Designed miniproteins, single chains. Designs and how they scored, part 67

Each design is a single chain, and the fold is of that chain. pLDDT is the mean over its residues in the fold that is shown.

## One batch from the design tools (miniprotein)

Design m2332
Fold by ESMFold2-Fast:
Structure m2332 (fold): chain A 85 residues (1-85)
Amino acid sequence: DEYLKLVRESLLEAGVSEELAEEMTKRVKELAKELIEKYGLSELDAVSLALMEVLEEAVREGKLSEEQAVEALRIFVLKLKEYEE
């Protein structure tokens, strides 16, 4: 999934460790699948919402700083715009 690749790359560029980035990307995949199955969301909308939830969870659990979470989301949105060109 190309969107999940962008999620992983955005986390890594925001300074998230490889191990944590893999765990978070897997969680995004699981949540996005649930959102598609339950609410009929597009893959893009489901992955975007799942990423926001996973970032919030990671900050709440002390695994990620708020600054890293905001940066990861910013990078993801910018990469997404480049991909859709």
Scores: mean pLDDT 85

Design m2333
Fold by ESMFold2-Fast:
Structure m2333 (fold): chain A 57 residues (1-57)
Amino acid sequence: GLLVRAVQPVPKTGPDTIALRPGEVAEVLKEVDDEWLEVRTAEGETGLVPKRYLEPV
């Protein structure tokens, strides 16, 4: 799948969102809208993250 990397800390801001560490790589499961991706971490956690904090790997 498509991989993305957090360019800065991603905070958990709501129940459907997850936190990412700087430099953490996650797999894109779905583009939800223009601002949000659903991703899966290496640990198997899934949730929404803002696209603005992410870069393609």
Scores: mean pLDDT 85

Design m2334
Fold by ESMFold2-Fast:
Structure m2334 (fold): chain A 81 residues (1-81)
Amino acid sequence: SAEPYVEALVTAEPSEIAALIASIPEELREKVLVTALQLRTTLERRAALVRAAPDELHEALLGVARQVLSPEDFARVAALV
């Protein structure tokens, strides 16, 4: 299930996120990353999550961040990616 991976990502230090994403089964990866971005977390952790995601998911993940964040907070995350 996606739940253990989501919990790990939203509680991880930014430096841990890349290794955690690599451990997610490919079939769950997009669902886990989308879910993690929809949950309440820091802007730095959101930016780290997008940066560490596979390149093909970056546009979709930034789209999710744009939907859940204020324009000001989205601009801050986008500047860190």
Scores: mean pLDDT 82

Design m2335
Fold by ESMFold2-Fast:
Structure m2335 (fold): chain A 58 residues (1-58)
Amino acid sequence: SAAERAAALAAAGRGSGAGAEAAHGNVQDPKGIETVAAGLAAGGVADPRAAAEAASRA
């Protein structure tokens, strides 16, 4: 859901430099998805690629 994606991105942005970069990333393109996935991983998300792809689909 949009709320789950927002929570994941907020968690990533809160955590670290990589998380902050992910919060600003454009999830609509492959480079943006990579950035979001890296930030989610830094924020402790167990499946960051799937979460980033879910964000890009909505």
Scores: mean pLDDT 57

Design m2336
Fold by ESMFold2-Fast:
Structure m2336 (fold): chain A 89 residues (1-89)
Amino acid sequence: ASPLMREGLLLEAEGSLYLMAATIAEKQGNLEEAVEYYKKAIEALEKALELYREEAERTGSAQAEAEAKAVEEAIKKLKEKLKELEEKL
């Protein structure tokens, strides 16, 4: 894989770890902590999205375009979830 794709995948992994932390905090009733972890997950995924878009623009890679689309949809869903949680604080 290209360096941009590898860094993007590592940032997605980082985002997944923050999502796991957010889910644990939410289940424990720690909504403020859950909100902070969801924000960190979104930040990591937005960085991954930038890298996938750069790879797609530079190379025309269908894989990079597909990864960018998947991450974009994940970010949209997480932002909706974050908004719902923040309205409860």
Scores: mean pLDDT 88

Design m2337
Fold by ESMFold2-Fast:
Formats: sequence, structure tokens, C-alpha cells
Structure m2337 (fold): chain A 79 residues (1-79)
Amino acid sequence: MDEAISNIAESVGLAKKVRTLAKTLSPEVRAEVDRIVAETLSLVDQARQAPSSEMIDLANKALEKAKEAVELANKALKE
């Protein structure tokens, strides 16, 4: 339970941070980051509505997507 809640919070935090960062990036990279962030937030929403038994799996998937968006943005910053 606590791990799922922690992963949801981290996913949301990373999504907010990367969305802010993406505003400084090219339109093409911004569009890709926004796509992955949308997937992350969809998984977070699903996790919050899911039974406890499914919540951890959805929270883990959301965290993976959030980290993917962060890596994409960081790679773009280095040009």
C-alpha cells in the first residue's frame, strides 16, 4: 500500500517537473514529453481508482513512464 502511494506521488511530481522543463525544449520534444506525461497521468488516475491489489502494478507503470519522460527531456537539454 505505502509503496503504491509513494510511487503515485513520485510519478505526479516527476510529471509536473518534466512538463515545466519541456516548455524550454523544441516543439517536437515537447510534444513527445507531453504524450508520455499524459500516459503517466492516465496510469496514476487508474491506480487511484483501482482495488488495492491492482494499485501497485499501475503505480509502478506510472513511475516507469514518468522516468521515461524525464530521461527524454534531459537528453534533449544536452542537445
Scores: mean pLDDT 82

Design m2338
Fold by ESMFold2-Fast:
Formats: C-alpha cells, sequence, structure tokens
Structure m2338 (fold): chain A 110 residues (1-110)
C-alpha cells in the first residue's frame, strides 16, 4: 500500500509536468495545433485530477487507470507539438506510464 501510494504521487507529479509542457508547446504553436495541444492539456489535467480523487478514496485500481489515460493523452499530444517539445513529452509520458505500472505491481504484491 505505501509503495503504491508513493508511485501514485510521482505519477501525478509527472502528469502535471506533462500539462505544463503541453501548455508551453501550445504557446509556440498556431491555429489547429495550438487548439489541439490546449484540449489535450485539459484532458491530461482531468485524468490526473481523477487519479488524485481515486487515491483519496483508496481506489488504487482506478488511480492506475486514470494515470495510464493521462500518459496516453500526453503521447497523443506529441504529433501536434513543435519538434523541440516532442522528446520531452515522450519522456514525461513514459514516466507517468512507468509509475502507473509500478503501482499495479505494488497492488499485486500486497
Amino acid sequence: MAAAQRHAVRGVLHASRGVDILRKAAEKATGEQKKKLQEIADKVEEHYRRAMEALQRGDLEAAVEHLRNAAKAIKEGIKYAPKEYQDELLKVAEEVERHADEMRAAIAAG
């Protein structure tokens, strides 16, 4: 339980960083790409907010799924992002996914 909780907190922090990167990418984008990056940033924010709410309820399974959805949304944002943000977005998405997987492993071990 304590290990799952630590990975959950780290997953949320990385997802929040993903939102910040997506919003900065949107500032440098124009037109449709800017709009898509803003929409995706809002979706990532909604997913990690739901992960936090699930954690407060002790619903670790729901928290894992919400973090996985946050990582998927960040990855979807990569194609709309200016080239200079693409590698950073991929790395942060992989960190969110990694912490969700570590939570799943901790739940299975407990």
Scores: mean pLDDT 87

Design m2339
Fold by ESMFold2-Fast:
Structure m2339 (fold): chain A 64 residues (1-64)
Amino acid sequence: SRELALEAEIVRAFLAMLDYLEKKYGELTPEQKAIRDRLKAEYERLVAELKAQGDEETVARIEK
């Protein structure tokens, strides 16, 4: 669904921001690391749901 695809894109954007902060300022706090781990799990779940729906184009787009 469009909602599921949007959620996946939002989660990916947050993960990218956390990676940027770690690269620029050094190691993330334990709390930020826990958030990143939760977001990674959520992203994998959303991608699996999109694949189950057969939305190959959306999956290819958000995995880049």
Scores: mean pLDDT 78

Design m2340
Fold by ESMFold2-Fast:
Structure m2340 (fold): chain A 84 residues (1-84)
Amino acid sequence: MEELKEKLAKAVEEKGEFHPEVIELLKKLSYEEGYELGKKYPLEEIEKATERALEVLSTMLSPEELAIEEEGLKALLEGAREGS
């Protein structure tokens, strides 16, 4: 996970935050994080936290940025369901 976070940060710095490879790494990282959360916390709590995060982000981000974050949170939730 930490190595994947480092790869993501480096890819953003070198290729830009909206590059397809960066988005792919973000989704993979989110899934991995979700899987670990699903092992430690009840799925319903993770789902509620994800819903709340999207609600807050929707007030702060552009539609394009929100779409990327929504895909990331969706990947995280799918990982959490698999880890539960």
Scores: mean pLDDT 76

Design m2341
Fold by ESMFold2-Fast:
Structure m2341 (fold): chain A 64 residues (1-64)
Amino acid sequence: APSPEAFELEVEAALHYIQAAVDKLEAERLKDTDPEKAKQSYENAKTHEKRADELDAQARAIEA
């Protein structure tokens, strides 16, 4: 069974991946009508993906 510590990091990573997906959908929706807000949403998505990758890597290190 995964450790509680690794599980918490995986949950946090999953939440950041979900938020990144939401931000990407928002960016796609706004692309034609508000390109400035679309750009902001893309940047937010990248920030969340980076954070998720960091948390996922930490969880993987604990499980190793």
Scores: mean pLDDT 84

Design m2342
Fold by ESMFold2-Fast:
Parts: structure tokens; sequence; C-alpha cells
Structure m2342 (fold): chain A 75 residues (1-75)
């Protein structure tokens, strides 16, 4: 199911963010948004928030951006 695929990518994105793997975090966030059918413009906004948080070293902010994208797509 798309939900299970999205949740799997969300967990991998969070793991990558906590490990400092920016590229992997962004890649999994993109796949999560695609699995949920999130429109590109909306997905791009969440990816910008995630990238800014990771660049600032704000892991909690990065995790929050991933959770917000997941919640938005599941709603």
Amino acid sequence: MAREEAERHAERAKEAARAGDIAAALRHAVEMGRALGVPRERLDRYLTELAEAVEAGDIEGAVEAIDRLLEEGLA
C-alpha cells in the first residue's frame, strides 16, 4: 500500500538525517512524497524546509519536516 511505502521512506529519511546523510534524507523524502501523491510544488516546499534544517544542523527540524510531509500526504 502507498501508506506503508511512504512510512518506510519516512523512517529511512529520518535515519539518514540523524546520520548526517543529506542526500539520502532528501532522496527518501522525495520517494515518500511520490508514494503519497503529493503535488510537486507542495513537495518542493517540504524539501526546502528539510534541506534548510539539515544545513543548519537542526536534526529535530529535519525530522519535523519529514513528519509534516507524511501527515500531509496521509490526510
Scores: mean pLDDT 80

Design m2343
Fold by ESMFold2-Fast:
Structure m2343 (fold): chain A 65 residues (1-65)
Amino acid sequence: SMEALREELRRELLERLRQLAKAAEAQGAKATVRQIGDDTLELTVEHDGETRVERVSVDDALAAL
């Protein structure tokens, strides 16, 4: 079903962001992954006094398939 596909996509996206966070932390950065609202995932990376925020929409990713 579409709902099941959306749930799997959310899990995959969350896992990818967690892997990116671990890679950033391995380079000395501080990284946080969180869910904002029902469909938005956020990765925040803090390094050398700079902060980068990347947001991913599950619905946008699903629409791109």
Scores: mean pLDDT 83

Design m2344
Fold by ESMFold2-Fast:
Structure m2344 (fold): chain A 80 residues (1-80)
Amino acid sequence: KTKEILEKLKKLIEKMKNSDPEEQRKLQDEIQKLIDSLKNLSAEEKLELSRLINEIIEGDEETQKEALKKIEEIFEKILS
């Protein structure tokens, strides 16, 4: 079921990037709930994902690209 949660997270993150600020905050809450539901992650790894999500919302374009790469790397590690 972890793969299904990660696919949903990817979709929510993409939706968040293309949303207005009000919608971004609602999507951030949904993303955080899904991160909290991941069984394969430590508390520290969940906090790191939450920080990267904030970097996507608040960061410049280069910060957003770097945060997305790090999120994808974390997802690959969870699935391996």
Scores: mean pLDDT 77

Design m2345
Fold by ESMFold2-Fast:
Structure m2345 (fold): chain A 67 residues (1-67)
Amino acid sequence: SSRLQREQQALQEARQQVEKSKGLIEAASYYASGLGYYAQGLFGGAEESRELGDRYDAKADAILDAI
């Protein structure tokens, strides 16, 4: 029936929105980790920590580009 089809479409839309929200949370977590490594590199002088910051930012950007 048309009612069941509309309810199924609404449920699918809600599921897609939840998955997008999960992606945003994951990307935010990677950005936060990247900032921590950048700070360690700046104040500790560890070049490897700066590179880790770049890699975490790249992971976050890739997630955002996919949603």
Scores: mean pLDDT 81

Design m2346
Fold by ESMFold2-Fast:
Structure m2346 (fold): chain A 74 residues (1-74)
Amino acid sequence: LSPEERRTQLLGELLTRLTEVIEAGRAAGLSLDEIRARMEAVLAETVAAHPEYAAELRALHDAVLASVEEAAAA
Protein backbone atom coordinates (compact mmCIF):
# COMPACT_ATOMS: atom_id res chain seq x y z
CA LEU A 1 0.00 0.00 0.00
CA SER A 2 1.09 3.58 -0.68
CA PRO A 3 1.38 5.94 2.34
CA GLU A 4 -1.88 7.59 1.20
CA GLU A 5 -3.71 4.23 0.93
CA ARG A 6 -2.30 3.16 4.34
CA ARG A 7 -3.49 6.45 5.92
CA THR A 8 -6.99 5.97 4.43
CA GLN A 9 -7.10 2.34 5.66
CA LEU A 10 -5.93 3.31 9.16
CA LEU A 11 -8.47 6.15 9.46
CA GLY A 12 -11.20 3.71 8.35
CA GLU A 13 -10.08 1.17 10.97
CA LEU A 14 -10.14 3.84 13.71
CA LEU A 15 -13.60 5.04 12.60
CA THR A 16 -14.92 1.44 12.73
CA ARG A 17 -13.47 0.88 16.23
CA LEU A 18 -14.82 4.21 17.54
CA THR A 19 -18.28 3.42 16.09
CA GLU A 20 -18.24 -0.03 17.76
CA VAL A 21 -17.27 1.53 21.13
CA ILE A 22 -20.03 4.16 20.85
CA GLU A 23 -22.73 1.61 19.86
CA ALA A 24 -21.67 -0.90 22.55
CA GLY A 25 -21.53 1.87 25.17
CA ARG A 26 -25.00 3.18 24.28
CA ALA A 27 -26.44 -0.37 24.29
CA ALA A 28 -24.88 -0.97 27.75
CA GLY A 29 -26.29 2.32 29.09
CA LEU A 30 -22.86 3.90 29.68
CA SER A 31 -22.60 7.63 30.41
CA LEU A 32 -21.12 10.03 27.85
CA ASP A 33 -18.03 10.34 30.10
CA GLU A 34 -17.55 6.53 30.08
CA ILE A 35 -17.98 6.38 26.28
CA ARG A 36 -15.52 9.31 25.89
CA ALA A 37 -12.96 7.49 28.08
CA ARG A 38 -13.25 4.32 25.96
CA MET A 39 -12.93 6.33 22.73
CA GLU A 40 -9.81 8.06 24.11
CA ALA A 41 -8.29 4.66 25.03
CA VAL A 42 -8.82 3.41 21.43
CA LEU A 43 -7.26 6.62 20.05
CA ALA A 44 -4.26 6.32 22.43
CA GLU A 45 -3.62 2.69 21.36
CA THR A 46 -3.89 3.58 17.65
CA VAL A 47 -1.60 6.63 17.97
CA ALA A 48 0.97 4.57 19.94
CA ALA A 49 1.00 1.96 17.13
CA HIS A 50 1.02 4.59 14.30
CA PRO A 51 2.61 7.86 15.57
CA GLU A 52 3.27 9.00 11.96
CA TYR A 53 -0.53 9.50 11.55
CA ALA A 54 -1.14 10.97 15.03
CA ALA A 55 -2.48 14.33 13.76
CA GLU A 56 -4.98 12.73 11.33
CA LEU A 57 -6.07 10.11 13.91
CA ARG A 58 -6.69 12.81 16.56
CA ALA A 59 -8.62 14.96 14.06
CA LEU A 60 -10.92 12.02 13.19
CA HIS A 61 -11.42 11.16 16.89
CA ASP A 62 -12.26 14.81 17.72
CA ALA A 63 -14.81 14.99 14.87
CA VAL A 64 -16.49 11.72 15.95
CA LEU A 65 -16.53 12.82 19.62
CA ALA A 66 -18.11 16.17 18.66
CA SER A 67 -20.89 14.26 16.81
CA VAL A 68 -21.47 12.00 19.85
CA GLU A 69 -21.64 15.03 22.19
CA GLU A 70 -24.12 16.79 19.86
CA ALA A 71 -26.32 13.65 19.70
CA ALA A 72 -26.19 13.28 23.52
CA ALA A 73 -27.28 16.94 23.95
CA ALA A 74 -30.35 16.39 21.72
Scores: mean pLDDT 84

Design m2347
Fold by ESMFold2-Fast:
Structure m2347 (fold): chain A 67 residues (1-67)
Amino acid sequence: MEKRVIMKTVPIKADTEEEAKKKGKEKAKELSEELEKQYPGSTVLHSSADPDFEKGEVTVVTTVEIP
């Protein structure tokens, strides 16, 4: 099995740091689901979101295991 680390920065709209954290977690979940569809039979091992409130973006790092 192969482990891949995929990093993606996506824009978010948030009026507060708390909202940015919540939106970041939602984007991480969406990207994990997209990766499972893109790589059938893969398992998402870890997903983290690092929101940058000032820039209005979140960096999502997903570790996926491909069979």
Scores: mean pLDDT 80

Design m2348
Fold by ESMFold2-Fast:
Structure m2348 (fold): chain A 71 residues (1-71)
Amino acid sequence: MTKQDVIDYVRSTLGLDDQQIQSLLAGTGPLGDAFRNAVENETQENFEKFKEKLDLVVKSKEVGREAAREL
């Protein structure tokens, strides 16, 4: 698992562009924190934790598009 794997997963799941991904990395909420941990530490465990947080956001639908700005 690498930083690029995490970024590609976010692009595929949320349809985010590079600018939106950068906004998510700069975020301070739980999803932003989990995303940074997955990217920074590049471990499968952190990636799985991030996927769990992301799945909750995607399931809500409304939150998923604003996550990069409010997290």
Scores: mean pLDDT 67

Design m2349
Fold by ESMFold2-Fast:
Structure m2349 (fold): chain A 74 residues (1-74)
Amino acid sequence: SSIVKQLEDLLKNVDQLSTDEIISRIEEIRRKSTDPRVRTVLDSLIKEIRASKSREERIEALEQGLDAVKMLEK
């Protein structure tokens, strides 16, 4: 599946996943990505999720990461 689809599924299920589970899934997406720019965005996203203190901050980080990946795929 596309990276965008996987990030959208993560965002949809954010309330059902722990911070560690979210990070693990992003790391899996990163391993399957061959684009260095996408990998850099995902590395930044992992860092932001680790630093997040609230559900709202996690959602914002995921939305920003998703938008960045969408922009790179164009």
Scores: mean pLDDT 84

Design m2350
Fold by ESMFold2-Fast:
Structure m2350 (fold): chain A 79 residues (1-79)
Amino acid sequence: AREKVNELVRPPAEELAKKLTDEQRAIFTAGLLGGLESEDPEKARELMREALDQVDLTPEQRELGEKAIEAAVKGVEEM
């Protein structure tokens, strides 16, 4: 289950990661992983969006982050 979720999240997360600094990437990755550990899809979404808000992103980078979050939340819902 987690492996399949990682495969769904990987493409948008990798595209976003290429546009982030090492510090921003670490913050976002930690938030995304924390959200994936949540059993509640809504709480997972909130945790991941909070991590996204902690980094100074352009609107384009934020859109990629939101796509990664939605893929991860869908994975949590399917568990």
Scores: mean pLDDT 69

Design m2351
Fold by ESMFold2-Fast:
Structure m2351 (fold): chain A 100 residues (1-100)
Amino acid sequence: SKGEELKKKILEIKKKIEKLLVERIEKNKDDPEKVKILAETGEYFNLLVLKGLEAIRNGDLEKAEKILKKMEELLKLLEDESVTPEEILEAAKKALEEVE
């Protein structure tokens, strides 16, 4: 079903974002403020994933697709080494606000 396809895509992007966040935390391990910001980013991202899965369970596939697009945008920011942890956190917070 379309809901099952969206769930698979959300979980695949979740794994990619988690890997990139862990890699960024390791690179910044000697900067406790950056580690804190990246950990907070992970918390907002987890809430976004939960909202996406909730939308699928409720049959709101339009909302689930919107959340998936926001997750894809966050993935692109994480893949760009020029984007700061602060910018990624702001983007994650904004994405969650826009889907609530």
Scores: mean pLDDT 87

Design m2352
Fold by ESMFold2-Fast:
Structure m2352 (fold): chain A 61 residues (1-61)
Amino acid sequence: SMDDIDAILGEHRRRDDALIRDTEGRVRGARSEAELADILAEHQRRMDELSEETRRRLAEV
């Protein structure tokens, strides 16, 4: 239903915002180029996982 879709997208936006805020904090704390690269790689993986989960949930409604 549309209500289910809205709820799923709303959760996606909240989780996306939380991931961005977490990564911003980690980036500010980075002490080397290697640490920065690792943080950005982890951010990409977490964003991909969130997108995959959201796509799967949308396919079930």
Scores: mean pLDDT 89

Design m2353
Fold by ESMFold2-Fast:
Structure m2353 (fold): chain A 116 residues (1-116)
Amino acid sequence: MEEKILELIREVLDELEALPIAAPFREPPDTAAHPDYLDIVPNPVSLAQVREAVDRGEIRSIEEFGQRLMGMTHNALTYHPADSPLAKQAAEFAVVAAKLLEEAEKKAEELKRKLS
């Protein structure tokens, strides 16, 4: 079961990383350009760091994966002004991520039913 759940997580992560709106979130934030970033956002998260956490077995469920993605979008919305392009991209990314997570949860429930 877990192996199939991890496969679903990787499929969602691959799809999210391929989105043009994901560009600001693919790599860790540039703290040299934003020296106050860690004062405002003590736990920075990027898609690269999420992928590393999945590969290390630190994320083992779609719920944990979703929590990491929500943390990433929340960080962007906390640091950047609400009317900024980056805040708007973070909001749009959150909507797409929520939809893909809902679809992944439905696939996970189907897999659980087939193995019952």
Scores: mean pLDDT 78

Design m2354
Fold by ESMFold2-Fast:
Structure m2354 (fold): chain A 87 residues (1-87)
Amino acid sequence: EVERIIEEAVAEQLPEAEKLAADPTLDKKEAMRKILEKVWEIVEERLGQPELVRELRELQEALYSGESDELNERAEEVVRRLEELAR
């Protein structure tokens, strides 16, 4: 279920992602950040699980900052919640 919602959100944003990626004046990291922000906004609205979406955002921030220990703890929490939703 969560996987399907993410796939649909990504598909909706794919044309915009291609336009942003084609712009050489944009930092690709900033372009990806904008796309991910839109994807997560859609996921939050459709999934109705704001806590899970918040944890996914925190994992992305931890990946960006390079804090591996904190990432491991949160990844386990998110995986557990995804398993519950998949049932």
Scores: mean pLDDT 59

Design m2355
Fold by ESMFold2-Fast:
Structure m2355 (fold): chain A 108 residues (1-108)
Amino acid sequence: DKVLEELKRKIREATSPEEYDEVLKFVKENADKLTPEQIRELLKEVDRFRRDAPNREMALKAIEIETLLREKLIEKVGRDAVDAWRANRSPEEIEESKKEYEEILKRR
């Protein structure tokens, strides 16, 4: 799918705040065109994107992108299905995700 491949490319190549804003804009304009499976795949890419963010501004933009994709997935498959999918993560993955969010916020 052209939308999925272009979004993955933008995420992989983004290194500046302006490029992060372009990813956010592309998600806002195209998320409705994505299937639930494609959104789950993108959420894995965005998790890495958030972790690799070089500063707080870019990390917050990555969190906003992740939030929009999660909300769109909930719209398409319902909250219970998203919660069940997320519950399949290991306790270590959940804890690490929480610590990463706390560290990003702490960098204020």
Scores: mean pLDDT 73

Design m2356
Fold by ESMFold2-Fast:
Structure m2356 (fold): chain A 108 residues (1-108)
Amino acid sequence: SEELLRLMRRAVEAYEAGDYDAAAESLREMAALLERMYAGDASESVQEEIELLRKAAEALRAGRLDAELGTITLWDPKLQKGVEKSITAQDVIDRLRAIVRDVEEARA
């Protein structure tokens, strides 16, 4: 969705400018858009993403960039196994930044 990409870009730009209220609002708008797009057929994964975006928005508004919003399993190359790691509002923004970068590089 072009609208979803626009909201991702806005969230990242606002965050990097230190405007956490604007970043939080963009994350809330993304969550609302996903709820509209997947109404009645949202998978558990999509529902978890919507909840994570809302939790990240609340953490940004509170200035709590290090607050634990949930956990994800990531591959650890040193331990050669999956390890559970806490995800924060910072991690959510970092993920959106990577998505925006990949899409814009592909369009360039």
Scores: mean pLDDT 80

Design m2357
Fold by ESMFold2-Fast:
Structure m2357 (fold): chain A 89 residues (1-89)
Amino acid sequence: ALGEQAKKALEEGDYDTAKKLLDELSKQRGEAVTRAIADVAILAAEKGELDLAKYALQRIQAINDYRLPGEEAARMVGAILRAVADELE
């Protein structure tokens, strides 16, 4: 899956590939795609790659045709914010 490939690229330090995979994910629609992009944003933030985490968040915002349920959206945003806070202490 593209999301798993993007996470693997991040773990391997291949940020260019992770960004390209985020771009490909952002062309797709649905909850699974939005969750995959969120997972990449969280992992990027945890690794200190804040620019890539921000890029992933912008890709979620660019998905105009899908809206997560409020609870799921809040959980996803909360997880990203926690990952960023952990990186910044």
Scores: mean pLDDT 68

Design m2358
Fold by ESMFold2-Fast:
Structure m2358 (fold): chain A 84 residues (1-84)
Amino acid sequence: LDRARQAIRNGDTDTLISLLTDVSVTLMRSLRDGDLRGAARALDVLSDILTMRSQRITDPQDRQSYLDSSQNLRRRSDQLRDQI
């Protein structure tokens, strides 16, 4: 997660895309292990990756789809934090 967060801060979109699978695996493992805080952090990172990727999409409908997905992940992150 630290590498993904640094890439987000630095605007390194290619590194963020390559980390998408790693962050998703971390999310699934955290949920399996009952680490709700770790899962919420992974969802926040995924949301940020989708938002950053949306900036590179020229089609308005595709861009909005990524933004909607980003908002859904952010809501799930908030819900997990509320369960702690």
Scores: mean pLDDT 74

Design m2359
Fold by ESMFold2-Fast:
Structure m2359 (fold): chain A 97 residues (1-97)
Amino acid sequence: MPSIEDQAKKAIEEMKKIVKQLLASDDPRAQEFAKIGKKQIEDLEKLLATYKEEQANFDKDPTPANLQRYTQALSQLRMAISAMEEAIELGRKLLEE
């Protein structure tokens, strides 16, 4: 089963490809979607970094507080990956128009 880190990296790379294709379009809707997509990439990269930090903190010192931070970071990352996957499908539909 792919790790959540692998899932995040895959979503980021796929969205980067879509953003690149949308930026090549003269359609203002494609340009606006690309702008939003770039921000979603940045936000997901930050969430992935936070997840890795909180996972390392929990691995070093498995306190209830560290477990709570880790589970919060994991939950946020999972939600962001799902939102990115939805955005990827919407971007693909826009490229088909």
Scores: mean pLDDT 87

Design m2360
Fold by ESMFold2-Fast:
Structure m2360 (fold): chain A 83 residues (1-83)
Amino acid sequence: LEEEIEKLLEEMKKIKEEIGPGTEEFKKKTAELFIKIAKLVGKKEGVEEAAEAAQLYVKGKITGDEELIKKAEELGREVEEKL
């Protein structure tokens, strides 16, 4: 599970490099990867929150917006509590 999650995070990094940050396609693909991560834990609850957290985290990291990163981490923590 941990190894599988790490692979999905690596795919997210590749999407940033290949598609480019800030595109609508990039946002969709990063959301899809977080949905896959949520499904790996075997729970459907929090899938939408996980996707939202993914989008905010990626956007925050790309733009250097600490507020977005903090908000994404908070949403991610809420998802972890539900899983």
Scores: mean pLDDT 64

Design m2361
Fold by ESMFold2-Fast:
Structure m2361 (fold): chain A 116 residues (1-116)
Amino acid sequence: VAEEVEEFLKKKREELIEKLRKEYAEETGDERYLEASVLEIAALEIAKERGLSLEEARRIAEEAERNRDNPEAMSRLAREALLAAAILEEDGELAARLAKLLGLKYTAVEPAERLG
């Protein structure tokens, strides 16, 4: 039963990433996004939330990948993108390290709290 639950959760994560890849490919007209890494998709979502361009999202993803072994050398946005990717890929050790560098406490925040 545990193995069946793990397969189900893996399938749901893969479906989410495929959906986002397709949405970005359709929005941009660029089929490259169908092959985008989890990190690139995370950077795109963060850039969208911050009102940044698709080009800036790509630069954030490239910075995070280049400095993956030394997150202290990254910008805050690159750390946020890598944290999101680490959570999606179930890399708990990397996620914990990045959350500590960002000063995050894993507290759920409502949209109203983010605005205020």
Scores: mean pLDDT 74

Design m2362
Fold by ESMFold2-Fast:
Structure m2362 (fold): chain A 97 residues (1-97)
Amino acid sequence: SAAEEEAWRLVEELEEKSPLRGLLARILLLMILGKISDEEARELLKKLPELSDEQIDLLLQRTRTKDLSQRQALLDQLQATSGAYVAALEAEAKALE
């Protein structure tokens, strides 16, 4: 669909600028589109730095409860969720300096 094509374009743009941000967005998009299961998404997300099991469960639950069939809602969710993740990574990196 046009919404799917726009979402994949967004994921690619995010990956070019921020590899971890793009990877999180890719995993969520694959799950939203039914290309991977929630359990497979959880296992992939566990490989990302600074994500606890509780944070992963919350991300998956929030993604499942939103109406992401609408193009703008899908794009906004991918941007907001991945953006929050990299902001948390930057904050953690600064705390370790």
Scores: mean pLDDT 81

Design m2363
Fold by ESMFold2-Fast:
Structure m2363 (fold): chain A 77 residues (1-77)
Amino acid sequence: SAEVERLARLVEESVEGQIKKAEELAKEGRLDEAIELLRKTIRQLEETARERPELRPVVERQIERVRKLLKEIEEKK
């Protein structure tokens, strides 16, 4: 549906913004803040999938993306 497509785009845009913010924090050596931001992002995405099951495929893809970055930043500590 058009609503699902619109919401999927908003989820992707929100995650992109959070990833960019976390990457900048990591570049500044603020690794703990970057890690907390990414963990918060994962929790928000899990809540989104719970409230909107139709978004699960988009949310799962975005969670995988965020978890990959989280692992990379955690390995720098």
Scores: mean pLDDT 88

Design m2364
Fold by ESMFold2-Fast:
Structure m2364 (fold): chain A 66 residues (1-66)
Amino acid sequence: VASIVALGNSLFEQKKYEQAAQAYAIALQEDPGNAEIRNNLGAALEELAKLEPGNAKTHLAAARAH
């Protein structure tokens, strides 16, 4: 399960939140009591809902320029 969490973290850093969420979900199925995995899954879903990290930074930079 730890290796799946590491994979999820790597995918999260690469902005692949869909895949990160899937990895965390699998890890959570193996260890459903693990709050850290549950929190990481929640974070991945939050970022997925934003449709991409850095999009906010890009939008903010564009707004400042215009």
Scores: mean pLDDT 69

Design m2365
Fold by ESMFold2-Fast:
Structure m2365 (fold): chain A 95 residues (1-95)
Amino acid sequence: MDIEKGNELIKKGLKEKNEELVKEGARIMKKGVKEMQEFLENTTVVPEEVRKLFEDALKALEEVLKNPSSEKLAEEAIKLGEKLKELVERWARGE
């Protein structure tokens, strides 16, 4: 939910060339990623590939927050967010 909302705000910020909106989206998405990571660490054994995806997403979001005008960094964070959204949807389906 927060991951999807953050991703949409980053996309909107890029379209509008609004760095503050890109930063807001990155903050919301980072919160969602951290909350999901904390939930998983407290409830299950996280596969290394999934753990690495969380780490890569958090790193990409931190880079966006430092350089919110960089379209390439924002696009990388968007792609990682879409991968995390797919993972969450698969878990919701019991896959």
Scores: mean pLDDT 79

Design m2366
Fold by ESMFold2-Fast:
Structure m2366 (fold): chain A 61 residues (1-61)
Amino acid sequence: SAIEERLKELEKLAAERYSELSPAEQQAVKTALHQALEAIEAGDEATAERHLDEAERILRR
């Protein structure tokens, strides 16, 4: 699905930018991506999109 593809793209971006992130930013991104995955598995696309938006804001600065 489009939302699962977005999660994969942000996971890839997080891997690429991991060393540039502070420890707090690394934790926030991991938490947001984990919560997005849980929401996708629960079928809650609206909650998943919000967590993906949070991860993307940190990753794109």
Scores: mean pLDDT 87

